# Designed miniproteins, single chains, continued (4), part 81

Each design is a single chain, and the fold is of that chain. pLDDT is the mean over its residues in the fold that is shown.

## One batch from the design tools (miniprotein)

Design m14972
Fold by ESMFold2-Fast:
Structure m14972 (fold): chain A 99 residues (1-99)
Amino acid sequence: MEYIEKLRELLEKLEELVAKSDNPLLQSMVEIARKIIEAAEKEDYLEVSIYSALLQIHRAVLKLMPDSDIDPETREEALKILDEIDKIVNEYLKEKGKV
């Protein structure tokens, strides 16, 4: 399974959500997801772990965000993308013997 390619596909989905929303947290999450992919391509597993952890902190904030700040459907879709990114990152790190 090509983990980096799958992460790029998930990043594209997240970028599509940002295009529909002015939410700065979603924009920040796109930047962090890009950093995860860059770190994975460099085989910098420590950076992958750090940015993955940061993305999960953003996920927690997004989950608590009120409907006045983000459309509920957009929030739910973003949370699903983030959960899939976390799963793929964990599978990648396990394959590389880093989990």
Scores: mean pLDDT 82

Design m14973
Fold by ESMFold2-Fast:
Structure m14973 (fold): chain A 68 residues (1-68)
Amino acid sequence: MKLEKFIEEKVEELAKKYNLTEEQKEKLLETGRAFAAGLRALPLGLSDEQIQKLVETVLEIDAEYLSK
């Protein structure tokens, strides 16, 4: 739940920063959710904080490319 809220808030922040369209924002949200779910499924013992940091990095890269 806290992880989902973090993803939603980060996508909103990036959408404002990179002036993304609503469609691009929805794609970022889907990407963040899918990536977080994938990381949680890995047998690496990642904490929610570690997952948040990895998701944040991926979302920042994707947002920059979507803004072009």
Scores: mean pLDDT 80

Design m14974
Fold by ESMFold2-Fast:
Structure m14974 (fold): chain A 69 residues (1-69)
Amino acid sequence: EEREKLIDEFAEKVKKLLKEIQPELSDEEIEEKINILKKNLEESKVDLQTIKDYLEALLKDLEEKKKKL
């Protein structure tokens, strides 16, 4: 429940950043990448804190890439 909610929340943020960083990607390609990410995280069975740390690091990396554009 909390895990799924956290993954969905970060997936939305990642999706928005990907659209800004890689505008050449279609909505379908972005959605496919997000679906793969969500499936991998849901199947990982790692603790909630590990998922949160991973997603925060990914989001920070994407925000840095956006800043350089």
Scores: mean pLDDT 78

Design m14975
Fold by ESMFold2-Fast:
Structure m14975 (fold): chain A 85 residues (1-85)
Amino acid sequence: LSLIERFIEEGNYRLAASLARGLLKARPDDAEVYETLGRIYEKMGKYEEAAEWYRKAADIYSRQGNTEKAEEMRKKAEEALEKAK
């Protein structure tokens, strides 16, 4: 994730997204990877897709008992959808 964060900061969103999606194949239940994809797509202006990734992160955090993170991700999904209008 640290390398992906660097690519996000550098504005290389395409490479960041590609790496994060690749990581999902190895770690499909890693909520942090879904959260990172939400941030990447939000930075790319793809707000509907960002909301979808945030919702997936919320579902995984919820299943893991991390209620605070799940609610945080649901709010980020709502905010992304508002920007998508």
Scores: mean pLDDT 84

Design m14976
Fold by ESMFold2-Fast:
Structure m14976 (fold): chain A 58 residues (1-58)
Amino acid sequence: RERERRRRLRELQRGVAELAEHVRRTGRPLTPEEAERADRLAREGEPLDLRLQRRRAR
């Protein structure tokens, strides 16, 4: 289960990074739809990252 959560977190983070790179390449701001997707990915990834950090914390 932790492996699946780590994979999901990486996928979410990669999605956000790809959107940011697309904006850099095109030089255009995110559309409202793209911004909404980026926010959703970031919010979903945050809880997963927190859970992983707690498990690794020492």
Scores: mean pLDDT 64

Design m14977
Fold by ESMFold2-Fast:
Structure m14977 (fold): chain A 67 residues (1-67)
Amino acid sequence: SDMEELIRLAEEAVRKAEESEDPLEREIYLAMAKMQLALAKLHFPEATEAIRELEELVERAEEIVRR
């Protein structure tokens, strides 16, 4: 499903951010995770639980970038 794909891509972005030692690559992966969240809010605004999962993934990516 489209929502499962957005969550999968966001999870992959967070994983790649954690594995990256380059601060700029971490910022790119954060941007990728944020894009999945924005797409979910645009196309599936009533999928509140899935949107919350994406928000948590974005927050994790933001914590990685702050290191």
Scores: mean pLDDT 88

Design m14978
Fold by ESMFold2-Fast:
Structure m14978 (fold): chain A 71 residues (1-71)
Amino acid sequence: MLSREELERLAEEQLQRVRDAKTDEEKARAYAELAVYLKQLGRLEEAEEWARKALELDPNNVVAAKILVEL
């Protein structure tokens, strides 16, 4: 398993990806990945919020949908 420090760094990288994303689909993927790392960090409320935003941008985002079901 990745360390908490590594998971926090990966979450920050996804936030940067959101800023650099050119399409809603790209932003949705970054939000979904952010939610995955937040879930692994135990930050479940934040993970749910970002997963919901991912589905709002791309309703077909399987990763975000799975996170919401598993929370």
Scores: mean pLDDT 82

Design m14979
Fold by ESMFold2-Fast:
Structure m14979 (fold): chain A 96 residues (1-96)
Amino acid sequence: SAAEEELRKELEGLEKEEQLKLIFELIDELEKKTGDSERAEELRERALGASKEELIELNLELRKELEKLEEIEREIKLSMERMKEAVKKLEEERLK
């Protein structure tokens, strides 16, 4: 996509240390959402051993994964609200 190409250009303009900083921030967010500390440590080790080009690819990969997780979180929240409303309606019918 055009947005992915613009992000890639921005990341290519950064020094390796700044790319690593951004990746560690993405890994921290992924760890918060998943609770998977072992995978987070593996990703940090992967990043430390990566080339500048590999760091760009990892950044894009992690961003896509976070977007998918945010979509799933939204769907879970909507499903929980639907369940709460259904229970409330059932209780209202039992009390009538």
Scores: mean pLDDT 86

Design m14980
Fold by ESMFold2-Fast:
Structure m14980 (fold): chain A 63 residues (1-63)
Amino acid sequence: SEEELRRALEEARERALEMGMKFKEAYPDAEVTIEEGEDSVKVTVKYGDVTYEVELSAADILA
């Protein structure tokens, strides 16, 4: 439902923020970017020549 999707997206956002904070604590020089989409939240972490990208979708939360 629309209400379930809204809650799943909010949960994905909270998880993305937590993940970003953990990376920033472990690697203070890392660049952390969080991008909100319609059905997903993407976390991009850049540290030196390494880039990590994680996407949290509403479907992943609802599964």
Scores: mean pLDDT 76

Design m14981
Fold by ESMFold2-Fast:
Structure m14981 (fold): chain A 70 residues (1-70)
Amino acid sequence: KEDFEKALKELSELVKDDPELVQLVKEAGYHYFALNDPETAKKLVEEALKKSNLSEEKKKEILELVDRGL
């Protein structure tokens, strides 16, 4: 739970200048915390990472936090 929250906070800061990616991160948080749908939440994070210009290393770090939070 805390690991997923940390992943979303870090990702939100990294993509804050891209409104499309910010919206995907918000939707991921909504699915995880409000709907108890971690599978859809992970898919939304993966979509945000794929559309981002983040390094592959940083994408892996965020996905590891997501997987630990599931």
Scores: mean pLDDT 81

Design m14982
Fold by ESMFold2-Fast:
Structure m14982 (fold): chain A 64 residues (1-64)
Amino acid sequence: MMSVEEIADELAKYISAGNLEKARELIAKVKPTPEERVQIVVLLSERGVSTDEINALIPLLFGL
């Protein structure tokens, strides 16, 4: 299973490339727990992912 750090790294790459579809596919594949989802958001912020990009990922991560 991928670590939360590996998931955050891949999500950051997909978002930087504008590839929201691949971000969605990765989340659907790994099915992070609620706690892991929070950790991913923190890691994305630490990696310099913008608030707008993180907000685009929140519905995908939390199933909203």
Scores: mean pLDDT 79

Design m14983
Fold by ESMFold2-Fast:
Structure m14983 (fold): chain A 83 residues (1-83)
Amino acid sequence: MEKERQAEKAAEEAAAKIKEISPDGETLARQALEAMRLVLKHPKSLEAIGEANLMIAKINQVDAESGRAAALGVNRVRALAEE
């Protein structure tokens, strides 16, 4: 339960970072947060991980820096949720 709170906080922090680095930051941060929360709910689901990766790919197509931040956020949330 405490690790779920840490993972959700990590997701929100990653989304806030994306909001700062991109002119489309609010939209991209929202999409990244959705991907991170999907992985938080289903950290061992290949379908959830695949969907999150597709969301990251779409973010990366708009802004590569935001895409990298989203990918790091998803990896961090997944690591916290799997522990």
Scores: mean pLDDT 78

Design m14984
Fold by ESMFold2-Fast:
Structure m14984 (fold): chain A 69 residues (1-69)
Amino acid sequence: SLSEEVARAIGAALRAIGAQIGMELGLGTKEEAERDAEYAREVAARLSPELESLGKSILKAADEALKTA
């Protein structure tokens, strides 16, 4: 369902942000943070047109996580 797609995308974005924070704290690697950010982008790209604005926000979060890494 649409809500399941949204939940998955939000979860992926939160994971990417968490991986970035973990990397900065020395609890993870830059490679892991980049991998999670890329996964978040892939999930967001599969959102329906009705969630375009939410999809853009999730993609921006993933891009910001990757740029900071």
Scores: mean pLDDT 70

Design m14985
Fold by ESMFold2-Fast:
Structure m14985 (fold): chain A 97 residues (1-97)
Amino acid sequence: MSENDIEAEIAASLAAMAVVVMKMNENVTPEDVRLLIRMARRAIEAAKRSENEEIRRQALETAAEAARLAARAAEELGDEELAEEARRVLEEAEELL
């Protein structure tokens, strides 16, 4: 397993953790949504550098879940700019799957 594969697994794990924390949080803020978007972007970038198909797919699937949750949270907050950013990240993850 390469360093790039390890980075992809770490990025996916961090994105998955952010998703769990967000789902438990009753007071979601725009900063929380930006964190989800950042974690999703990191997972996508790490996945692009991974040559392991299974690790890459898991990172992209986790990034898509984080981006989808970020889009919903941004819509609930009335932040259309964040919602559009999250949807673009979701599209990128889905295109790479």
Scores: mean pLDDT 83

Design m14986
Fold by ESMFold2-Fast:
Structure m14986 (fold): chain A 55 residues (1-55)
Amino acid sequence: SAEIAALRKELVELSDKANDAMAAGDFDTAKSYLDKAGEVYRQLRALEAQEAAAA
């Protein structure tokens, strides 16, 4: 679905930003992006489970 595709893109973007922050030594910013990525991951898994149940 478009929503699942959007969440996958957001997860990749947040992970990339977290990695960039880690490389820069900005661990507080990295943690913030990782926390957001975890939330997006939970939403993605829930939607994938809903699509699997609907198929």
Scores: mean pLDDT 84

Design m14987
Fold by ESMFold2-Fast:
Structure m14987 (fold): chain A 77 residues (1-77)
Amino acid sequence: MQPVVEVETGGRRHLPDAISEAVGELLARLRERLEAGTLEDGDVLEAEAEADGRRYRVTARYDAAAGRVTLSVEELA
Protein backbone atom coordinates (compact mmCIF):
# COMPACT_ATOMS: atom_id res chain seq x y z
CA MET A 1 0.00 0.00 0.00
CA GLN A 2 1.36 3.42 -0.92
CA PRO A 3 1.56 5.91 1.99
CA VAL A 4 -0.26 9.22 1.70
CA VAL A 5 2.20 11.95 0.70
CA GLU A 6 1.72 15.52 1.92
CA VAL A 7 3.84 18.26 0.36
CA GLU A 8 4.35 21.72 1.87
CA THR A 9 5.79 24.23 -0.61
CA GLY A 10 5.16 27.53 1.19
CA GLY A 11 2.10 28.24 -0.97
CA ARG A 12 3.86 27.61 -4.32
CA ARG A 13 1.53 25.88 -6.80
CA HIS A 14 4.23 24.49 -9.11
CA LEU A 15 7.52 22.89 -8.10
CA PRO A 16 10.65 23.41 -10.23
CA ASP A 17 11.78 20.21 -11.99
CA ALA A 18 14.87 19.93 -9.75
CA ILE A 19 12.71 19.92 -6.60
CA SER A 20 10.30 17.42 -8.17
CA GLU A 21 13.29 15.17 -8.97
CA ALA A 22 14.57 15.41 -5.37
CA VAL A 23 11.09 14.48 -4.10
CA GLY A 24 11.10 11.46 -6.43
CA GLU A 25 14.50 10.35 -5.12
CA LEU A 26 13.34 10.58 -1.49
CA LEU A 27 10.15 8.64 -2.26
CA ALA A 28 12.21 5.95 -4.05
CA ARG A 29 14.50 5.60 -1.02
CA LEU A 30 11.51 5.45 1.36
CA ARG A 31 9.83 2.78 -0.81
CA GLU A 32 13.05 0.72 -0.89
CA ARG A 33 13.39 0.84 2.90
CA LEU A 34 9.68 0.11 3.39
CA GLU A 35 9.91 -2.98 1.13
CA ALA A 36 13.07 -4.11 2.97
CA GLY A 37 11.32 -3.71 6.33
CA THR A 38 13.96 -1.24 7.56
CA LEU A 39 11.81 1.91 7.58
CA GLU A 40 10.91 2.94 11.14
CA ASP A 41 8.46 5.49 12.57
CA GLY A 42 10.03 8.94 12.57
CA ASP A 43 12.69 8.13 9.97
CA VAL A 44 13.79 11.26 8.10
CA LEU A 45 15.45 11.47 4.69
CA GLU A 46 16.82 14.67 3.18
CA ALA A 47 17.88 15.91 -0.24
CA GLU A 48 18.92 19.30 -1.57
CA ALA A 49 18.04 20.84 -4.92
CA GLU A 50 18.85 24.09 -6.68
CA ALA A 51 16.29 25.82 -8.91
CA ASP A 52 15.63 29.37 -10.07
CA GLY A 53 18.96 30.49 -8.54
CA ARG A 54 17.84 29.37 -5.07
CA ARG A 55 18.69 26.37 -2.90
CA TYR A 56 16.01 24.13 -1.40
CA ARG A 57 16.01 21.38 1.19
CA VAL A 58 13.51 18.57 0.74
CA THR A 59 12.78 16.56 3.88
CA ALA A 60 10.69 13.38 4.00
CA ARG A 61 9.45 11.99 7.31
CA TYR A 62 7.65 8.66 7.73
CA ASP A 63 4.77 8.42 10.22
CA ALA A 64 3.96 4.73 10.66
CA ALA A 65 0.93 5.35 12.92
CA ALA A 66 -0.72 7.55 10.27
CA GLY A 67 0.65 5.59 7.28
CA ARG A 68 1.93 8.88 5.88
CA VAL A 69 5.03 10.47 4.42
CA THR A 70 5.28 14.23 4.99
CA LEU A 71 7.42 16.08 2.45
CA SER A 72 8.60 19.57 3.36
CA VAL A 73 10.28 21.90 0.88
CA GLU A 74 12.24 24.74 2.47
CA GLU A 75 14.00 27.54 0.61
CA LEU A 76 17.51 28.09 1.91
CA ALA A 77 18.84 31.63 2.34
Scores: mean pLDDT 71

Design m14988
Fold by ESMFold2-Fast:
Structure m14988 (fold): chain A 56 residues (1-56)
Amino acid sequence: SIEDGALALARRLAALGASPEEILRGVAVYLRRQGASDAERERVLQRVADELAAAA
């Protein structure tokens, strides 16, 4: 799914030492390229942000 791909990308960028801001930017670009709806983009970006906050 688009969500699974976004989460996999976020985890890969985190493993490479990207900042939370860089991760969210990369995921946003990915979701736009995949044609995600506004609602799906908001939900997935929020989930990524929540996982990054929990890991901090």
Scores: mean pLDDT 84

Design m14989
Fold by ESMFold2-Fast:
Parts: structure tokens; C-alpha cells; sequence
Structure m14989 (fold): chain A 62 residues (1-62)
């Protein structure tokens, strides 16, 4: 998973750190696995980092 590029499957709108807001179709780079359900990512659109749920991402490149 680390270094993989993933696509957001749905919109997330949050102001709570450390969670990341994104729109459906946004691309992220997976930086690390935090738990079985959560990964830390970097948005390719904004450069922001945060934690997102694995189930909300589709891996497109490893």
C-alpha cells in the first residue's frame, strides 16, 4: 500500500484534524498504514496530508 496511488470513491467534508477532506475522484498517495481500517495519505490536488478510511479508496497504481 505505501507509495500506491488511490482514487476517492465518495466525498468527505470534515474540519477535524487529522482527517482529510476530499471529493469523489480525487487522487491521493498512500504514505503509510495507520491501522487495518485507516491510512495516512497525501492529496495530489492540494498537497495536504491526513488520515482516511481504506474503504473509501480504490487503488489504481502501486
Amino acid sequence: LEGAIARALHDVNTSLPPFLSFKKGDLVEILREVSSSWVEVRSLKTGETGIVEKGGLEIIEE
Scores: mean pLDDT 78

Design m14990
Fold by ESMFold2-Fast:
Structure m14990 (fold): chain A 66 residues (1-66)
Amino acid sequence: SEEDEIKRFEAEMRERLAAATTPEQVDALLAEGSQRILEAYEKNPEFAQRLAEILSRLQAEADARL
């Protein structure tokens, strides 16, 4: 389901961002997440918007650690 995909995306990205030790690694992960959102947008813009909101929150958490 879309809800399961959203939960998986959030959990995966949160874990990977938490494991990042350099700003370059964080930037690469955010770029990867953005690309996944862009690909989702081609099929379902509303679903992609929900992923973008999650990535935005995760970016704020990463910025607070750096």
Scores: mean pLDDT 83

Design m14991
Fold by ESMFold2-Fast:
Structure m14991 (fold): chain A 68 residues (1-68)
Amino acid sequence: SAQGQALIAQGEQFIARGEELLSQGRKQLNNAQTLEEILQGIGTILRGIGLIVEGELLIARGKQLLAS
């Protein structure tokens, strides 16, 4: 269905954005000089993980709709 395909495409975009945030957060942590900078890097990584998980759930739901 068109709805299933749209959910898969949206999930792929969420995963790509999450991977970008993971890369950004790792660079922030590698360059961190203060506790505040460390916490900012961790926060960026956690946001990235959240987007990847949500993206995977959207893809799974989209695939279920296509299989029905």
Scores: mean pLDDT 90

Design m14992
Fold by ESMFold2-Fast:
Structure m14992 (fold): chain A 74 residues (1-74)
Amino acid sequence: RAEEVRRLGKEGKPEYVEPLIKALHDPDPEVRKAAAEALGEIGDGRAVTPLAEMLNDPDPEVREAARRAIAKIA
């Protein structure tokens, strides 16, 4: 699940941006973290606002992943 999300980020296809944004709302924090990292790798500006919402995530690792992803895109 989280590994699959990471693979989508490594492939870097623009078509994966929407599925990865949906994965940012997964109940598993490991999946949310992987989705944030994957969106940062793809670098698509569409992810900036969804990633900014993850800065309020209860999991500190998810917040850190979102912060780094935003920095990569900007």
Scores: mean pLDDT 81

Design m14993
Fold by ESMFold2-Fast:
Structure m14993 (fold): chain A 72 residues (1-72)
Amino acid sequence: MLTASPASAPDSGGTVITITGSGLSADAVVTAGGVAMTVLSATSTQIVAQTPANAPVGFITVNGEAVGYVLP
């Protein structure tokens, strides 16, 4: 199962989130509140991505799987 650390991020953006699991790739769709995150690095077991500035409140998802949340 995928996990995110931190599992929540403020909507101000700039939060670096480490997603761990298996079957990951650079082609993974990573979003925060439905907005694409900036992928900083990707391996088969880990993705490091940064939340966008003014990210909408909502789920942080990887390939449609919810792993965290963007908070006000």
Scores: mean pLDDT 79

Design m14994
Fold by ESMFold2-Fast:
Structure m14994 (fold): chain A 75 residues (1-75)
Amino acid sequence: MEDEELLKKAKELIKKAAEAYKQGNFDEARRLLIEAAELVKSWKQLIDMVKLARELGIPTDLIIEMAYVAVKKLK
């Protein structure tokens, strides 16, 4: 439950990133995805976030960048 609040915020950031990407603001989309990655506390949360980003149409390259940042944080 404690980590659920951070996951909810991370999902909001991913939604905003998808919106920015659709508007052609790729730098803003990348920044929002990195912010979401910094909120990740577990591998399950990262997997859920990757699935959401794919469903929202974020390109694979940006999703990989987000996952890479999150993996560094989980070490």
Scores: mean pLDDT 81

Design m14995
Fold by ESMFold2-Fast:
Structure m14995 (fold): chain A 55 residues (1-55)
Amino acid sequence: SAERERYAARLGEAYGVSAETVLAALPLDSGAAARKLGSRGAGAGAQMLREDFGA
């Protein structure tokens, strides 16, 4: 969804990670994942990225 793409781009900009890298970590059916990132904010998003990519 468009939400997924927007949150991936914002997270990528905040932490110097490409939006495509973030998108690769999100499942294709990821409306919930996008909402979770938005609800938790950038700091929590970075934690989520570290969990997915391994610190």
Scores: mean pLDDT 59

Design m14996
Fold by ESMFold2-Fast:
Structure m14996 (fold): chain A 92 residues (1-92)
Amino acid sequence: EYEKLLKKGEEYFAAGDYEKAIEYYEKALKIAEEKGDKKGIAEILAKLGEVYYEMGDKEKALEYYKKALEIAKEIGDEELVKKLEKKIEEVK
């Protein structure tokens, strides 16, 4: 249901429009939160972390990756856990 917002965010991120990427990912995050879609929330938080990392905001990138990691661990998504642990290590 928020897939169109995620696609827009991904398109802006690929184009280097980080401000618009954040805007659309935050809109997608709000919908995922309203639905209680924990997997969606974790994936969107990880995408926000990627945008902040590309912007050079390592502190915000770590905050988003760590929030995503906490949720990924709660839901037992081992693939997402491994991906996020690697991203956190790369930011350090």
Scores: mean pLDDT 87

Design m14997
Fold by ESMFold2-Fast:
Formats: structure tokens, C-alpha cells, sequence
Structure m14997 (fold): chain A 73 residues (1-73)
């Protein structure tokens, strides 16, 4: 399960429950999309949260990007 892998990796990095839940929600919303579309959407979400000053959420989304990229390889 992609969402579970993202949750565990973000938890290992010590990110907040809010950041983990937000990244998992985004990943689940994209679960039916091709990997390239998931990557693009996650990059856009990461950048928007980073601009908003939600750095922990942006880091959780970066972890989601790494997980999706590994699965697509």
C-alpha cells in the first residue's frame, strides 16, 4: 500500500502527525493516477506547502515523491 509506505517513512523521519496525515491524504487522492501524474501533483503540492511555510508538510510530500519514484523505477 503506497499510502502506508509513505506514512511509515515519514514517521521514521519524525514528522508531525499533521504532516503525515496531509501527505497520506494527497497520496490516496492520487492513487488511481499514473506514476508520472502522481509525481507532478506531489511536486506541485510540496511547492505550495513550502511557500505557505508548512515545511514539515512539504518534507512529508518529498518523502511521498521518493516512494512513488522508487515504485515507478
Amino acid sequence: DLAEEVREEARKKGLSDFAISTAVTVVRALADRPAEEQIRALENARDQFRKAGETDVAEALEIALEVVRKRAA
Scores: mean pLDDT 85

Design m14998
Fold by ESMFold2-Fast:
Structure m14998 (fold): chain A 62 residues (1-62)
Amino acid sequence: SLIAEIAGHELGKSAAEIERLLRELLAETDPVRREELARQIGERLGLSPAAVLQMAEALAAE
């Protein structure tokens, strides 16, 4: 994933780790749980939950 490769380079994380986290978020269908996962991923990556959701949508569009 190009999105995961770029984010991995900028955030100092592996592209595979970022892709895994974003795919877990995309697989969650419960809106409340999805918001909570976006928050947890955001805290882990140093991003806002909104930024995490935007990255997940960009990954899904690839």
Scores: mean pLDDT 81

Design m14999
Fold by ESMFold2-Fast:
Structure m14999 (fold): chain A 75 residues (1-75)
Amino acid sequence: KIEELRKKAKEFEEEAEKKREEAKKAIEEGGKTGLEKTFEAFRLLSESGEYYVEAIKLKREAKKLEEEERRRKEE
């Protein structure tokens, strides 16, 4: 249960990082190709942000469940 949430969070983080790296490449190319690549980079960064938000939500849910299990082990 908790491990599945952590795995999904990692998958979303990997997608976010992939989009972020694509955005970095677009920014580097934007120095030569101008506004089109700059707007592409902003779109990719926005998509990356959405994946990070989902990953954070999953991590927080996993942390809450982990804390509940810790409380059950302690009196």
Scores: mean pLDDT 75

Design m15000
Fold by ESMFold2-Fast:
Structure m15000 (fold): chain A 70 residues (1-70)
Amino acid sequence: GSELEKKKQELLRTIGEIIALIGEIFELEEKLKKNPEDEKLKEELKKLEKELEEKKKKLKELEKEIKKLE
């Protein structure tokens, strides 16, 4: 396969990972609404938000690379 095909596959994988993280963040936010003082849930949420930011940066870089290859 071409480099473009490899980057498009990585883009789709990264999108899937972002969707999964958004779902997990949503579940933690719902748990925090029920237990607002739960520091462990707050720490877990912060970790997932940081991971989501890293995946979003990867997504932007992949979009730039794909645009250069098209």
Scores: mean pLDDT 86

Design m15001
Fold by ESMFold2-Fast:
Structure m15001 (fold): chain A 86 residues (1-86)
Amino acid sequence: MDPEEFDLEVELALVEIELAIAKKYFPRLTDDQLDEFIEHLKKVIERAKELAERAEQLGYTDLSEAARQVMEDAEKLLKEAEERKA
C-alpha cells in the first residue's frame, strides 16, 4: 500500500467513526450540550473536506468520494442540530 494512501485511509476511518458516534448520541443530547456538539460537527466537516481535497489531488478517487460522503452526512446532521437549537 502507498504510505500516503494508507495515512488518508486511516484519517477517513477516524472521521467516519467520529460521525457514527455523533449520530448515535445526537438524539440524547440536552440543549446545553448542543453548542459543543455543533462545534464538533463543524470540525468533522472541515476535516472531511480537507481529506476529500487531498485525496482528489493525489488521484485517490474512492477515498475522495468516501470523504465527501462523510462531509455530506455531517452537514445534514449539523443542519438538524442547528434547527433543534433554534
Scores: mean pLDDT 85

Design m15002
Fold by ESMFold2-Fast:
Structure m15002 (fold): chain A 59 residues (1-59)
Amino acid sequence: SFEEAALARAREEAAKVEPTPEVEERVAEVVEREGLDPELAERVRDVAVAVEAKKRAAE
């Protein structure tokens, strides 16, 4: 249940934050490099945005 709360919080932060151009470029490089399916590409983007949101919140 607290794992679910942590995931929900990360998704909420990712949904509200505007990703930087650097995050978008990194995601694009990973998707191209790994040849990911669109669904996996969305997952990678969500994680990258969540990490960026966490860094911004820490500052």
Scores: mean pLDDT 66

Design m15003
Fold by ESMFold2-Fast:
Structure m15003 (fold): chain A 67 residues (1-67)
Amino acid sequence: GMADGRRAAEDAAAGAAAARALGNEESYQKGMEGATRGFAAVEAGDGEGARRAGLEGSLQTGKLLGI
C-alpha cells in the first residue's frame, strides 16, 4: 500500500544519509536516486512503484558499502 511505499522511500533516504555520514558519497547518491523516485511515486499515488524504488535505493546503498 501507500504506507509501505512511503516507508521504503524513507528507509532508502535514511540509509543513504548514514552512508554519507560514513564518508561514502557514491552510496549516498545511489540511495538518494531510489528515495527520490520512491517519493515521486508516492506523490503520483503509486505505492507499489514507491516500494520498488525505495528497495532498489537501499540495495544499491548496501552493495556499495559492501553489505
Scores: mean pLDDT 83

Design m15004
Fold by ESMFold2-Fast:
Structure m15004 (fold): chain A 58 residues (1-58)
Amino acid sequence: TREDQLKIAREGMEAGLKATEEAFAAGKSAQEALEIGNKAMEEAAEKERKRIKEEKER
C-alpha cells in the first residue's frame, strides 16, 4: 500500500542518513560516505519490507 511504501522509504532514508553521518565522523571521504549510506538505506528498506510482509501473514 501507499502507507507501506512511505514506511519503507522513511526507514531507508533515516538509516542512510545515520550511516553517512557516522562515515563522515569516522573520516571517510564524501564518495565513501555516500556508498556506505546507500548500502545502509537499501538494507533498512529491505528489512522493513520483510517486517511488513510478516505482519500481514500473521
Scores: mean pLDDT 80

Design m15005
Fold by ESMFold2-Fast:
Structure m15005 (fold): chain A 84 residues (1-84)
Amino acid sequence: PKIGDKVTLNYTFSKPTTATWTKQKEGEAPETLIENNNKKVPGVDDRISGSGSGTNYSLTIENLKEEDFATYYFGDKEVKLELE
């Protein structure tokens, strides 16, 4: 993806579980974005949203900015969001 794009990170568990979406950028402390699978942490940018239930979950980021290119975690799963 590129700056200005909308991206959706999808994750499917083998069975219902509870996890947190966390953002980790090089040189920064981890930031919690969504907790309890789909509950957005107060103060997180309105461009970012979490959705899903059961075994299927998504993190959506609209109007991508440079600071959004980072490694995202959902439970024990790692997803790298890289420019291009």
Scores: mean pLDDT 72

Design m15006
Fold by ESMFold2-Fast:
Structure m15006 (fold): chain A 55 residues (1-55)
Amino acid sequence: MKKIEELKKKLEELLKERDALVEQYRTNPSDEVFQRILEIDEEIRKLIKEIRKLK
């Protein structure tokens, strides 16, 4: 089922981007970076819900 595999790849990409933002926040904390982390966390949450809905 190609759709689930595509969603999992997107999830992996979002997790990598989140890790990069967390490292950026550790070295140079800013409200803007923190808000970006929250936005990505929300996207990850929605994507996990979508994957669960297909299983």
Scores: mean pLDDT 80

Design m15007
Fold by ESMFold2-Fast:
Structure m15007 (fold): chain A 57 residues (1-57)
Amino acid sequence: SGLDAAIRAVEGEARRLVEEGKITEEQARAIVDAARSGRDVAEAGRLAREAFKRAGL
């Protein structure tokens, strides 16, 4: 689904940021969990962006 694709994109971005040393694995998990709590693509994107902002991005 579009939602599953959006969540996979957030997972990929969070993984890259951990590899680059910009966020911790715990922060990456929180970001992905936030996206997964979204009921649709728009909400998943908004929640992921808010979580990235909380991580200092």
Scores: mean pLDDT 85

Design m15008
Fold by ESMFold2-Fast:
Structure m15008 (fold): chain A 79 residues (1-79)
Amino acid sequence: VEEAKKLYDEGIKAYKQGNYEEAVKLFRKAAEVFEKNGDYELAARAYSLIAKAYEKLGNTDEAEKWRQRAAELIRKAAE
């Protein structure tokens, strides 16, 4: 939990600094740990930020895929 939150916070810092590729890597690691721990809402937030980072990188197709993955986890969290 603590490690996943640290990765998430580092991802936010990278995103704010314009390092979108690094932000994607950090958010992916955070999301995987959150999902493994059953924290689907936090995992969905991380996937949404991956989508935003891909939009900044000009990869609209990847952004759409990650947005869809985030929406699926939000649904799973509501179950």
Scores: mean pLDDT 83

Design m15009
Fold by ESMFold2-Fast:
Structure m15009 (fold): chain A 74 residues (1-74)
Amino acid sequence: MSPEEVALREVEEAFRAIVAAHPDASPEELIDLLGVEIARIVQRIAAEHGLSREERQRLALRLMNWAVDRVDAL
């Protein structure tokens, strides 16, 4: 799988875990919690796949946009 596909799968797993642990959390609280997990996922995947700074920033933006859209869909 591409680095983006691996990262998306891990963010989806983190999203499910966070929502299950915090069923009454506000959308803003969910985004804050997801932001911490996204930062960890991006850093690890960037190191494992040798991503450039620009590629890391692009990946982080894509994952954050996905997270915002997913929370808004709740």
Scores: mean pLDDT 85

Design m15010
Fold by ESMFold2-Fast:
Structure m15010 (fold): chain A 57 residues (1-57)
Amino acid sequence: IVDRLLNARSYEEINKIIVEAQKQGVSVEKISLALGIALAKRLNDQELAKKLEEELK
C-alpha cells in the first residue's frame, strides 16, 4: 500500500487506494500510518518514515 501511495499523482488516486485497502480489511490505523510513511518518503524524511514503519508492526 505504501508503494501505491508513493506513486499516486492525484488526490483521486490516493482516495481510490484508501477505499480499496478498506475493502480488503486493512484498518484505518494502518492506512493512516501508510499515508504518513508515503508522505515522509516524498519529503525525504527518512527518520520519520522509519519510525512510522515500526508503528505498523
Scores: mean pLDDT 74

